# Designs tried in a protein design run: designed miniproteins, single chains, continued (3). Part 112

Each design is a single chain, and the fold is of that chain. pLDDT is the mean over its residues in the fold that is shown.

## One batch from the design tools (miniprotein)

Design m11894
Fold by ESMFold2-Fast:
Structure m11894 (fold): chain A 68 residues (1-68)
Amino acid sequence: MEEALKEMEELKEKALEEIKKASKEEQDRIVNELARQMAKIAEKYNVPESVLKAFMHEFLEEVAKLRE
């Protein structure tokens, strides 16, 4: 669990840095790619769906703040 959360957090931080520099179309691609990578990590480490959803929700909130 903790190892999966660390990998997910690192990917989130990298995605947010890329989103800050990206156009709106590129931001959507970055979000979709991160979602795919997060799903793979969740499957690999058997992360509960509730935890994955909470993490993605938090990420999307941070993206929304950057767009505002």
Scores: mean pLDDT 79

Design m11895
Fold by ESMFold2-Fast:
Structure m11895 (fold): chain A 68 residues (1-68)
Amino acid sequence: DLESKIKQLEKQIEILKKAGDEAVKLAESMNLPEAVKKTRELTDKQIAALNKQIEELKKQLEEEQKAK
């Protein structure tokens, strides 16, 4: 359960990285440097939030194993 949830969040991070790269490429092709910067910042922020959730879940998994 927790392990599957962690794996799903890791997959979401990979999807976000790909989407962010594509959005940056599109903005660059349209000569929108501010959009490029904002897209990178938003992608990094979303990835950081997902990594925080993964760490929380990993701590819960470790605590559950030790509570026996």
Scores: mean pLDDT 81

Design m11896
Fold by ESMFold2-Fast:
Structure m11896 (fold): chain A 83 residues (1-83)
Amino acid sequence: ALEELKKKLEEAGRKILEEARKMIEEGASEEEVIAKAREQLGKEKEEAIQYGVSLGISEEEAEKIANEYAKETLEKVLELIES
């Protein structure tokens, strides 16, 4: 249950990072890349919470885990922009 949720969040994070890299290569501004990443993280967080609950994880625990992964992914996006 918990490991499935974490795996889903890790996969979502990788996808968001790949899209951020592509946007940077295509000449998107820092503001555009950050805005897109935040939009995607919000959608993935909502989906991950619903998925976690479906696996028997409490809504509160699923939200906490999703928030931790979202923060880490956004931090990595910011590192890509700085490079």
Scores: mean pLDDT 84

Design m11897
Fold by ESMFold2-Fast:
Structure m11897 (fold): chain A 73 residues (1-73)
Amino acid sequence: SIEEALLELQRAISDSRPGPEQAQEAVKLVNSILKGDVEKAKEHLKKLLSGIKDPEKGKKIKDAANKFIKAVK
C-alpha cells in the first residue's frame, strides 16, 4: 500500500540519522514521489544516499524509496 511504503521509507531515513542536507533531500524525495516525478525523485534519492555512510542503511533507503515509487505509480 502507499501508506505502508511511505512509512517504511520514513523509518529507513530516520534510522540513518540524516544531517540537515540529507533531511532536506529526504523531504524533496518524498514530495517528488508523491507528485509522480520519477526523475526528480531519483535525483534527490542519489543526493540523500551520497551523505549516508552506512551502506546497509543506504540500501534500505534505496529499496524503500523504490517500493514507494512503485506504490504511487
Scores: mean pLDDT 85

Design m11898
Fold by ESMFold2-Fast:
Structure m11898 (fold): chain A 90 residues (1-90)
Amino acid sequence: MKLTLDQLLAAINKLLNHGRPVPLPDLTKENLSAENIFKLDPGVGVDLRELFEKAGIKKDTIITEADLPKILDVAMQFDPLGVHLLQLAL
C-alpha cells in the first residue's frame, strides 16, 4: 500500500480537528512538522513527535514524500495512534 503526502496531511488535519466545535487552521505541505502540530494541539503533537522520531524524523523537520515509507512502517507498529492515523489516511 502506498501512502502519499496529501493523504498524510489530510489525515493529520482531520485528527487535529476531531471533536472541535471551532476548527484549527489546516497544516500545509510547507509547515508539516511535529513541532508545528504540537503548537496547534500539544496532545496530538506529543504522540506524533514520538511516532516521527521512531521513523527517524526530527521534531523541526518538514515531512516530505521521501519520509513516507518510514512513517508508514512505524505507524503500522505504533498502536493506537499510528494505526488510527493510517485508517484516516488510507
Scores: mean pLDDT 76

Design m11899
Fold by ESMFold2-Fast:
Structure m11899 (fold): chain A 97 residues (1-97)
Amino acid sequence: SIELTVGSIAEDDPLRRDGVVFMNEETMERLGVKVGDVVRVTNPKTGKSVDVVVAAPPEGDSLPEGVVLMSDSTMEKLEVKVGDKVLVSPTGERVEL
């Protein structure tokens, strides 16, 4: 697993979807994951985790390296806020998006 910084998606952004996360291509390569792969995001302070699907951002969106973008509901489940550190690991599971 790798440590990433939590980012939020704007409310009017079409990226704002439950059960998915977004990260840049370099971060995905570092994790060894592709769009459609399931990752486990863990809050290291509480041990709480959620399984979420890596999704493709809309064309033209610039995502920062080392950041994982997630919905407010996913952040609430993990008990994290923007700027917090989480552990992200591949699960070996895959879904079609």
Scores: mean pLDDT 74

Design m11900
Fold by ESMFold2-Fast:
Structure m11900 (fold): chain A 94 residues (1-94)
Amino acid sequence: SEEEKKKIFAEFSEEFTARAQEIAAKLTAQVNAGKISKDEGIQQGLQESIAFAKELLEKLKKENPEAAEELEKLLKEAVEKLRKEHPDVDVPDV
């Protein structure tokens, strides 16, 4: 149902946002400690965030394949937009 899809998308957004913040904090700490460069931090952050989004998407495919198909399309569109706006950054595939 439409209500179930909205709930699923909201839950995905909440889980993704929380994990993205954890990834950002971890990588910011590594950059500040001189362990990685700022550019390496940005690249690794994108890789880890997209990998986590894929993990959530695979879980969703088992529970609600229709919602997963819609979300996967949106994620692919978002990744393509990032590639066009930031051509110097290696953005992973969804």
Scores: mean pLDDT 82

Design m11901
Fold by ESMFold2-Fast:
Structure m11901 (fold): chain A 74 residues (1-74)
Amino acid sequence: ATQRLVLEAVNDGVRLTIEVTLREDGEVEVKVRSSAPIAEVEVRVAFRGDHVVVGLRLTLADGRVLTVVAELPR
């Protein structure tokens, strides 16, 4: 079955919406929306037995770095 996680985060006046979708074929889709300009996004996905771990590292245009980790059951 397809699973979807939506994360809303506010840090230092910046609002982030992160959507993680795990499809039944094991494909992971990540969508990020930010109220502040993003310079770089790095995504790391790890498959663990009964879980999928998705790590995001976002570098904002002003040089700040935000990290988010989401875990989804398989």
Scores: mean pLDDT 76

Design m11902
Fold by ESMFold2-Fast:
Structure m11902 (fold): chain A 102 residues (1-102)
Amino acid sequence: MSEEELRRRREEVAREVAEKLRLIGDFTTAYLLAERAGDKESAELFKELMTKLSKGEKPKLEDIDKAIETVKKLKAKTDDPGDRQALDDLIAYLEKLKKEIE
């Protein structure tokens, strides 16, 4: 591998890691907001989805739909701009994932 190829590969890996960390952060925000709301079932759903996605497993369409609805409900109750942004990013991600599975 040339130094140029190694540099390009480092940039690719850094981008992949940054995207994964952002996704983990978005799911963590949804999880914590669900826990704060006393919605333990939705908190467990977010943990399960994050675990499956981290393993490269495709979640069930019904779980994705339930997660999208739950994130929208959490966003309606959230006034923090950073949390709202994380929830918007998560909705966009889950809607894209749903289209890839459908």
Scores: mean pLDDT 83

Design m11903
Fold by ESMFold2-Fast:
Structure m11903 (fold): chain A 83 residues (1-83)
Amino acid sequence: SKGIAALQEQLDKIESGNGTLDDLDKLGSQLQFQIVADKANGDTESLKKYSDLFVKAAVVYDKLQGKEISLDALQATVKAISS
């Protein structure tokens, strides 16, 4: 329900230890919704911003789970969603 700056602030709070995996799942769902909507509307500038933030959120999610995954794999996932 908030713009990109508010979602970035939520991610920053989670990274600083003031959030949970559930908070991050909700953030990821909001970002994915915006990516799908921007693709449908042809808003390429907004699509890029939300896709970039989704990649950052996914990296934080995997670190919080105690695992490391390839950034390339995450970018491929975002590309599939945005295609």
Scores: mean pLDDT 74

Design m11904
Fold by ESMFold2-Fast:
Structure m11904 (fold): chain A 62 residues (1-62)
Amino acid sequence: SELARRLARITQEATNKGMSDEEVKKRLEEIGVSRGEATEFINAIKNGSADLGLAIQRLLER
């Protein structure tokens, strides 16, 4: 889906550029991700890239 592609891009930018929690949250909210969903995604980033794919799946399946 288009949302999946956008989430993947944000994930890549976050890990590549070392984006702050606030920057990631802002990018996610701009594409329609809710506050709660954005918080879970940020938590996955802090855990490292291994969790990011799962976080994307969770966001899309909600």
Scores: mean pLDDT 70

Design m11905
Fold by ESMFold2-Fast:
Structure m11905 (fold): chain A 78 residues (1-78)
Amino acid sequence: MYKFRGVAFTEEGEFPVEGEGEPVVGAELKIRVPSLNAEGTAVVTEVLGDRFVAVEGEVENEKGKIPFTGLLVVTGEV
């Protein structure tokens, strides 16, 4: 299991994102966007070189559900 960091692209703008899971197409990652106080999940849609993944998912906070796309890099192991 791996730790990820990257950028979430939402309708409210771009935010730093944290993730946990496997860098494999179709894997579900646990996602947190701290600046939005939002948590959710994303699916790995593409594995790019250098332990770099594209994801699509949804996080939720007090305003409701926020769909996002993300670009995440592996930063370590859990």
Scores: mean pLDDT 83

Design m11906
Fold by ESMFold2-Fast:
Structure m11906 (fold): chain A 88 residues (1-88)
Amino acid sequence: MEDALRLMILEYRDAGQEEKAKRYEEILKTGKPLTPEEQGDVLRARKRLEYIRRFVDGARKLGLTDEQILAEAARFGPAYREAVERLL
């Protein structure tokens, strides 16, 4: 859950949605209950995070260096690059 919330905070900030980023930071910090809509968003973020992890694992198995993996991740945007960097 926490990793998915952190990904969403990065994505919302990258998209310029600062109010939503602050809302999910507060949830992460305080453990406040999620609305049903927020639960759906977290489940989607968990699925994206799973694909990011699989991408990193696959790239490592192909013999890519950490620098090459980060360069490829940057093509998907700054939030995705940051998420990948945290997994390295």
Scores: mean pLDDT 83

Design m11907
Fold by ESMFold2-Fast:
Structure m11907 (fold): chain A 61 residues (1-61)
Amino acid sequence: SALDEFLASLSPESVARAQENREIALQILRRTKDESEVKALQPQVTQTELGIGRLLDRLRG
């Protein structure tokens, strides 16, 4: 996917930082938004986080 291609171009440190920022953003969304609104946005956030996590696994293995 375009996300995987983009993440593959980043350094491991940059990927880890982006993952941390995405997790923080998800926590903020859960605090400030209704569950229905959070769930509507969650696919994008989850996809980004999973992409970063999978990339980190590929870089290590």
Scores: mean pLDDT 58

Design m11908
Fold by ESMFold2-Fast:
Structure m11908 (fold): chain A 80 residues (1-80)
Amino acid sequence: DALVEYFVSLGFSRSKAERLVALLKEAGVDDASARSLARELAGALTSPTGKLTREAVLTFGSLAGLSEEVQERIYEILSE
């Protein structure tokens, strides 16, 4: 899956990338929006603190047009 490989190329583990891509496809997110969200999340993960905050996930998910429920599920996957 090209989206899974893209998420992995940004530093996500394959397991998390597969789960995130499945969730985004189920939510009806197009490839361009999914790639944009992946880049924003990867940028947050490479911050000086090395920590992904819930606020960052909710902000980037909102910009991608996702519901708060989908945003929370993304954060849960990334926090495992």
Scores: mean pLDDT 75

Design m11909
Fold by ESMFold2-Fast:
Structure m11909 (fold): chain A 102 residues (1-102)
Amino acid sequence: SEIEKLKEILKELAFKVSLLIRFNFTPEQIDEVIDKYLKKALEVVSEEMKPVVEEFFERARKIAHEILNDKSLTPQQKANRFAEEFLKLYEEFLKKVEEILK
């Protein structure tokens, strides 16, 4: 199903962005990965799903940038914080998706 494919793409996104944050990659390098996975996600979802998917990716990007700019956190702590915030965003996203696909 489109939702199963989307879930796998978002799981890969979470893993890869967390890994890049842990290894202290730049915001620009992280944006390139987010853009790549956004393109993949938009290719597997219906037209009605595209706005909520685009919103999710932009929120994930904002969270990643805010965490990268936090000078009080180590790269490992930043990666852990991103994983926690991404999970919360993902759970809210799934609720919105369920409402759209009723």
Scores: mean pLDDT 89

Design m11910
Fold by ESMFold2-Fast:
Structure m11910 (fold): chain A 116 residues (1-116)
Amino acid sequence: MMEELKEEGKKRIDELLERARELINQAIKSRSRSEAQALIKEMERALEELVELIEEMGKLDSSVGLELATYAIRRLQEMRDEMTALSPSSGAAREAARRLSEAISRLEELKRELER
């Protein structure tokens, strides 16, 4: 059913977002710039996997993809705003905010494509 597909999608999105959040937290707490950068790169991979998941779900059903993209954008905006607030005191938070903004832009473009 379409509802089951949406719920499975949201669960997978939540798992990827929790992975990204944990990686960001580890990067912010890191005492090494190189370690923080490696963690932010792993976070970027989790965000890429998130975008790919929503794109694939949208290929199966555009309305499901649109709802999942909308859900993910909202959650990513909340994370970005948190990271932006930390940016004056943390280079890792500043870089995380930038990567989150890039993921949001990709999902907003995907939403536009799904609405065509």
Scores: mean pLDDT 86

Design m11911
Fold by ESMFold2-Fast:
Structure m11911 (fold): chain A 68 residues (1-68)
Amino acid sequence: SMAEQVLQQAEKAIADLEKAGFTLTEEEKESIIIVISSAVVARENGLPADESPDMEKSRELAEKAREL
């Protein structure tokens, strides 16, 4: 599912940042999930990741990923 994809990418990004010596807050982890959700939503709509994503769908997808 898209939510599982977001969770996998977010966990990888967080792990990579922590290995690089960054200590992430829960708010920073939430921001990473939102950004990845936005990129996934844009890709599913055939848009470049830097286009304006549907922010409501991005937030919904991030919430579903957080619940996994």
Scores: mean pLDDT 75

Design m11912
Fold by ESMFold2-Fast:
Formats: sequence, structure tokens, C-alpha cells
Structure m11912 (fold): chain A 61 residues (1-61)
Amino acid sequence: LEEIVRRIAELLGISEENARKLIENYLADPALTEALIRREIPDPAKAEEVIALLREAARAA
């Protein structure tokens, strides 16, 4: 899980604390979080990579 947090933080240029909050939001509402990521991240490849990492985090939890 900590490795996934670090990878999300690096990809988005955010803190590890904010990456953990993003994972918490994903666990609460995966569909809404995925839709928001695809809307807010202009690079589709980057958006899909973040979503893949969120799915990995959910499996690890």
C-alpha cells in the first residue's frame, strides 16, 4: 500500500498525505472518483495510470 501511495504522489505531484486521501475517496466511491480523475487530469494516459494504482490500492486493503 505505501508503495502505491508513493507512486500516486509522484505521478500527480502531490504529497503522500493527499495521495492517501485520494485512495480513501476512491474506496468510498470508486465510480465518482474515477470520473473526477478523468475530468481533472488532461493527460488520458496519466489518468488511467492513476486509476489503475487506485484499483491496486483497493485490492491491497
Scores: mean pLDDT 80

Design m11913
Fold by ESMFold2-Fast:
Structure m11913 (fold): chain A 70 residues (1-70)
Amino acid sequence: LTEKAVERTLKLPPTGDTRKPGDRSLGITGMMVGMSTETVRAAVNAGTNEKGRSFSAAVEAVGEVGREYL
């Protein structure tokens, strides 16, 4: 689970805005708290563990992990 999310984060560099990894992951976590705490926890942890780069990957990881847990 985390390994897959980590690889996704590595493939998706922080494109779009400047280097703002940590702050974005926190915003995503708050927004997804209403969905699934388990998927959010895994995605945020993977994103933060990879220096919080590519938070867009965290969003995708949440969806993917959610489907796997369901």
Scores: mean pLDDT 51

Design m11914
Fold by ESMFold2-Fast:
Structure m11914 (fold): chain A 100 residues (1-100)
Amino acid sequence: MEEKRQKVIEVLKKARDKILEILRKYGAPEDFIAEVQKAADEAIERISDPNLTDEEILDAVRDFAGRVLRLAYEAGLPQEAIDEIFRVLQEAIDEIEKIL
């Protein structure tokens, strides 16, 4: 569990950094960037709980992905930005599923 959890956290941190870069690239509002950062930090904190099962870790990642995409639509980001964010999230989920 510990080794898998560390790998999952690393994947999620990389996805977070890529998403934040995309948000800055497309001129997203600072409040929105802060909310995405908070969502990522909360997801990382949840996954850091050693009592979580593999399925609970995966659910936490999927919840984070869904929240980020909903926030992006609500913020009125261009479709191109949403497509880039979706790709980053999908790649992260696929990698995490292979780890778990």
Scores: mean pLDDT 83

Design m11915
Fold by ESMFold2-Fast:
Structure m11915 (fold): chain A 84 residues (1-84)
Amino acid sequence: SQTQIERGVQSTTTQTLEVDNLSDSGFVGTSVTGDEQPVDHELRGVSVRGVRNDYTYTLVDTPPDQPKGQLTKTTVVTARTVEV
């Protein structure tokens, strides 16, 4: 029997974009969770199993004449490192 050491690594990257002139109330406070896309990719001994992107739009700094929004994109990467 071979002894395999699997380490589950979850990497989260957050990007924040400022959005101006958006007054659509149907978009404000909207969260979109992406489906995890299965990937079969090995990079330098790391097996990437899935990638998911989540989007959240929030109102940040609301001036009276021009509402500003903040769009947050969170990328979740599920990877496994296998040592044999």
Scores: mean pLDDT 46

Design m11916
Fold by ESMFold2-Fast:
Parts: structure tokens; sequence; C-alpha cells
Structure m11916 (fold): chain A 95 residues (1-95)
């Protein structure tokens, strides 16, 4: 139920934060192209934002963001979705 979802989202956020720090170190050492680094960073930021929405009990908004992101086909679309979600522009994300 909601409390279980919130606890799961909090645990997931902690893992994403630890994973991101470790991933940044790996990407630094491997010299990944800037575009690949950016895509990975956007994917993690999006997962963090969805988890934060669940913790805030904004379940419907979390589903809207997740669906928009799943349907995105380019890095540019992913950037637009992330920016709209940060601005809480849910109507734009539904369109």
Amino acid sequence: DLEEKKEAAKAYLEKLEEGLKRLEEIMEKKGLPEEEREEIEIDIEMQKLIAELVIEEKIEEAEIVARAFENSKSLEEKREILEAAKKEDWEKLKA
C-alpha cells in the first residue's frame, strides 16, 4: 500500500544516489562520450524524480512522468520531460 510504496521509493532513492556517485567515477575512468554520460545522468535524475513523487504521495503524477519518459525516443525528448516534471507541468507531460 502507500506506506510500503513510500518505503520502497526511499530505499530506491538511496541506492540511486550511491549508484550515481559510483557510476560518475567509472564514467570518468573510462572516458565515456559526453552524450552517453548525459543520457545516463538524465535516466538517473528521472528515476530519482519519480521516486520523490511517490514519497510525496503524488502517485498519479509519478505515473504521468514514468509514462512520458518510457515513450521518449531521443535525448532531447528526455530533457524536455525532465524539465517539465521539475516545473510540475503535468498538462504538458500528458500531451
Scores: mean pLDDT 79

Design m11917
Fold by ESMFold2-Fast:
Structure m11917 (fold): chain A 79 residues (1-79)
Amino acid sequence: SFPTEEDEKLRDELQKEIEEKLEKLKEEGKTLSDNEREAITFKALAELLRRRYEETGNEEDKKLAEEYEALAKEYLAKE
């Protein structure tokens, strides 16, 4: 659970973005592995955090975005 109302909104936006990406892949008939699903999740989270960093200048969001981008690449490399 997120501690604030703003964090809850970010969580909901992330969930929606992930669902939309997964739905498009299903329409294309693509089967996703667990590693591919995790990579999509981490990439979406990284993109959200980078946008928030550009608006706020919060360096912690930038660091976390870079960490999630690295995790997404690692999970894709396992395939």
Scores: mean pLDDT 74

Design m11918
Fold by ESMFold2-Fast:
Structure m11918 (fold): chain A 73 residues (1-73)
Amino acid sequence: MKKLEELYGKEITKYLEELLEEKGLSEESREMVRKGLIAVANEAKARGRVLSEEEQKAVVEAAVANAVAMEKM
């Protein structure tokens, strides 16, 4: 949780946790989403890029949607 707040801020991290809870994902799927989002933020930082709030929300929504699809398989 700490790394997500450092990379995305409190509001985006809260939005992520609310989506994970709403979708009823397993703890394993939730942890994979969190790790994936940390990797995306670190990749953007390595490229000297800062994600906008809109980009951060889009990435969160895409990661959660992908996890939901994978968990149904």
Scores: mean pLDDT 81

Design m11919
Fold by ESMFold2-Fast:
Structure m11919 (fold): chain A 86 residues (1-86)
Amino acid sequence: GAPPLSKEEQKKILEKAAKEIPQVPEALEKYNKERPLSEEEQKDALESLERLKETVKELAEKSGSFELAKEVIEQLEKLKELIEKL
């Protein structure tokens, strides 16, 4: 299998996610105003969010960054609600 990420690398990935994910709702609303998402694009996005939530939980367990993981998961839940409304 692929070499495992270090705890430091896992924490850095989670920190980047916490910073980047809050920008996605604004970009998505702007995109949807210009071009509505198809049913397939919505389904793919929702499935990707569920996989990402599981990855975030695993990163939290391995790095100990539970507060940061909770923030990221809350942001992903908000993004899921936004996509479901499109």
Scores: mean pLDDT 72

Design m11920
Fold by ESMFold2-Fast:
Structure m11920 (fold): chain A 90 residues (1-90)
Amino acid sequence: MTPEEHVQRMIGLVRKHIDRKTDEIIKLIKEVSSSEGLKKAEEFLKQFEDAKRQTVQSIEETEGPEYAELFRKGMDELMSEFKKRVEEAT
């Protein structure tokens, strides 16, 4: 597996996790309240930003800054889509 293929595989796995979490939060917004769903979204985003920062640093140290940047951009795109889907559900 190339470093690029490894990073793309990691992004794909994170995407599946985010999709699942997005569905859970949207369900909370629609079935419980927007306030409760948004609180869960904020908690998830905070945890994700911390994990993203640590993983980006790890990739930079092991594979180099080019692949760390590829992962960071992928994560930023996934988070933008997550925020948009949550906003559209409120």
Scores: mean pLDDT 84

Design m11921
Fold by ESMFold2-Fast:
Structure m11921 (fold): chain A 89 residues (1-89)
Amino acid sequence: EMEALLAEYAALVAEAEKRAEAIIAEADAALAAVLPRWDALVAALREALADASELERRRALLEAMRAVAEAASVEEALERVGALVERLR
């Protein structure tokens, strides 16, 4: 029966799309909460390094990247980068 097959297909597609939309919405909400705080830290780091040498800038960026990579959570990453910015001021 064509109607039964179309209904089954539509139900499977709708279920998959609904699950994908929920996952994307959760990720987008989490990212939207973090991005302004991250952008502020990047701006502060850039300002703290305005008069720094190229080598000093590269070392600070590497330290920031390590802080993010070693963090167990987004909050810990933000705190570690914030501490680096305060040390450079």
Scores: mean pLDDT 74

Design m11922
Fold by ESMFold2-Fast:
Structure m11922 (fold): chain A 101 residues (1-101)
Amino acid sequence: MKEELRERILEALRRAAEILGLSEEEKREVLETAEELLEEMSEEELRRAVELAERGAEALVKGDSEAARKVGQEAAKLPEPARAIATMYANALAIVELAKK
């Protein structure tokens, strides 16, 4: 399960970087940074970060500023590196979802 969640995050980050038109070097740097942070996380921290990121991405896609603010407040209580991963994954999911139209 931890490996599956890690791969989902990395795939979303890769797709978001591609949509944003990042260079191969910039894309590699983003993925390597995420992989380093993910290695330091427990399965419990990873699951919590994914939950908040998915809620945050949904709020961003819908333009629900109040829901986004509440998720941001919950994410701010996460320890590092979980907070960084939650933020990166939420943004990546929102970018990918908005591009699907």
Scores: mean pLDDT 83

Design m11923
Fold by ESMFold2-Fast:
Structure m11923 (fold): chain A 75 residues (1-75)
Amino acid sequence: SMEEEVKKIIAEEIKWFREKLKKATSIDQIHLYALETTKRLFDELEKNKATSELKLKAMNELGLEMQRLIKEYLE
């Protein structure tokens, strides 16, 4: 289903962000990786023709997970 596909895409982008976060050497670089991850998610959702509702939910979920990961790495 499209919902399961979206869930997999979110998980893959979170994994990509986590790997990039481990290599970050500055706060500015963390912000750059977060922006890149957000763009990657949006592009994959567009490619899979996700509805506007699914895109909004996925983008919000990614944002919350990235904030959680950043907090864990900065504290």
Scores: mean pLDDT 86

Design m11924
Fold by ESMFold2-Fast:
Structure m11924 (fold): chain A 70 residues (1-70)
Amino acid sequence: MSQKELVDKLAEALKKGDSEKAFEYGRLLGQSQPLSKEVQDKLRKAISDAVNEGRLDAVDAASQGLNLGS
């Protein structure tokens, strides 16, 4: 799976509040480092949007996944 596919799936999981999938795709994305600038920009936007929508548990899961994968 490409970094673009991973960030798109992570964004969808964040939008739905799916913490398990947010963690999974976050971890896979972390393992695929270094991230392209485009993927970094999409990741920042997806997290910002999820925070603004109150999806804090999914954001926390994604952050834990990213850190574990890195």
Scores: mean pLDDT 85

Design m11925
Fold by ESMFold2-Fast:
Structure m11925 (fold): chain A 66 residues (1-66)
Amino acid sequence: TDADEAMALAVELLKAGDDEERIRELLESTDKALLRKHREVILTFVRTYAPERYETVERLLEEYLA
């Protein structure tokens, strides 16, 4: 399901660490409609398990969706 894909992406974003280019690649390889629909789920997961990465992930996600 879209929710399963969103959760898999969230896990990969955590595994990317502070690698901004890898985070960008992960986001850009994901359908924009899925990202818009599950934005809060993805960001909540990142904020919960890797709060230090939240700002970078949120910024890159918003840049891609703009």
Scores: mean pLDDT 84

Design m11926
Fold by ESMFold2-Fast:
Structure m11926 (fold): chain A 66 residues (1-66)
Amino acid sequence: GREIRQKELEEFAKKHGVPVVPLSSEEMRKASVPTPVQREIGEKLRGIGDGIDAGIAAGEALQGAV
């Protein structure tokens, strides 16, 4: 869920040496919270076992990736 995604983000940021805590709130407003549609897509991704990849991708988006 959201907590798992945040944890993945924190671990990714720690490896990168980037603080997540202060930016989390502000970046969340920019990226917005996951919509019901995005959650439904995440649920289907669980079938192929890449839910963690979705969390990492969100982290990269916050780092300035696409």
Scores: mean pLDDT 54

Design m11927
Fold by ESMFold2-Fast:
Structure m11927 (fold): chain A 68 residues (1-68)
Amino acid sequence: MSKEQVLEALRRAAEAAGIPEEALRAAEEIINKDPQNLKAVLDTIRELASEEAAKVFEDELVRLLALS
């Protein structure tokens, strides 16, 4: 999965579930360093935003992967 796809999934999750700026910034930093470390991204969203936002992010990642 590309860095651009992971960042797009994060943007969609933020729009749908309301992810706070601090959580978005932290998740973007992880993605920019290692876009394959989806566990770290998910854990960060869970800790700084919510479990719901993390689930929306997973769902959007699956949708984008299916389009590849």
Scores: mean pLDDT 82

Design m11928
Fold by ESMFold2-Fast:
Structure m11928 (fold): chain A 87 residues (1-87)
Amino acid sequence: SKEDILEALERMAELAEEHGLEEVAELLRKTKEQVSKESDLEKILQLLQQAYVLAMDALDALRATDPETAAALEAEFIRILEELGKK
């Protein structure tokens, strides 16, 4: 549901913020706000895909300096998305 998507985005934003990825956290929260106001499923999917690509790019950049934190965040993001897919 839309509520489950919004919850997943917030959980991912909180994890990014906890690990000092403030720009990723801001991106995810902005995406959450945009998704909350959008009723067009195609536009919601576009917003989610754009956020995913940008978040993965940030994790790839982090991997060069802190591979352990990057791997941990990627694993947690995947877990949140898998949990969302089961709802």
Scores: mean pLDDT 80

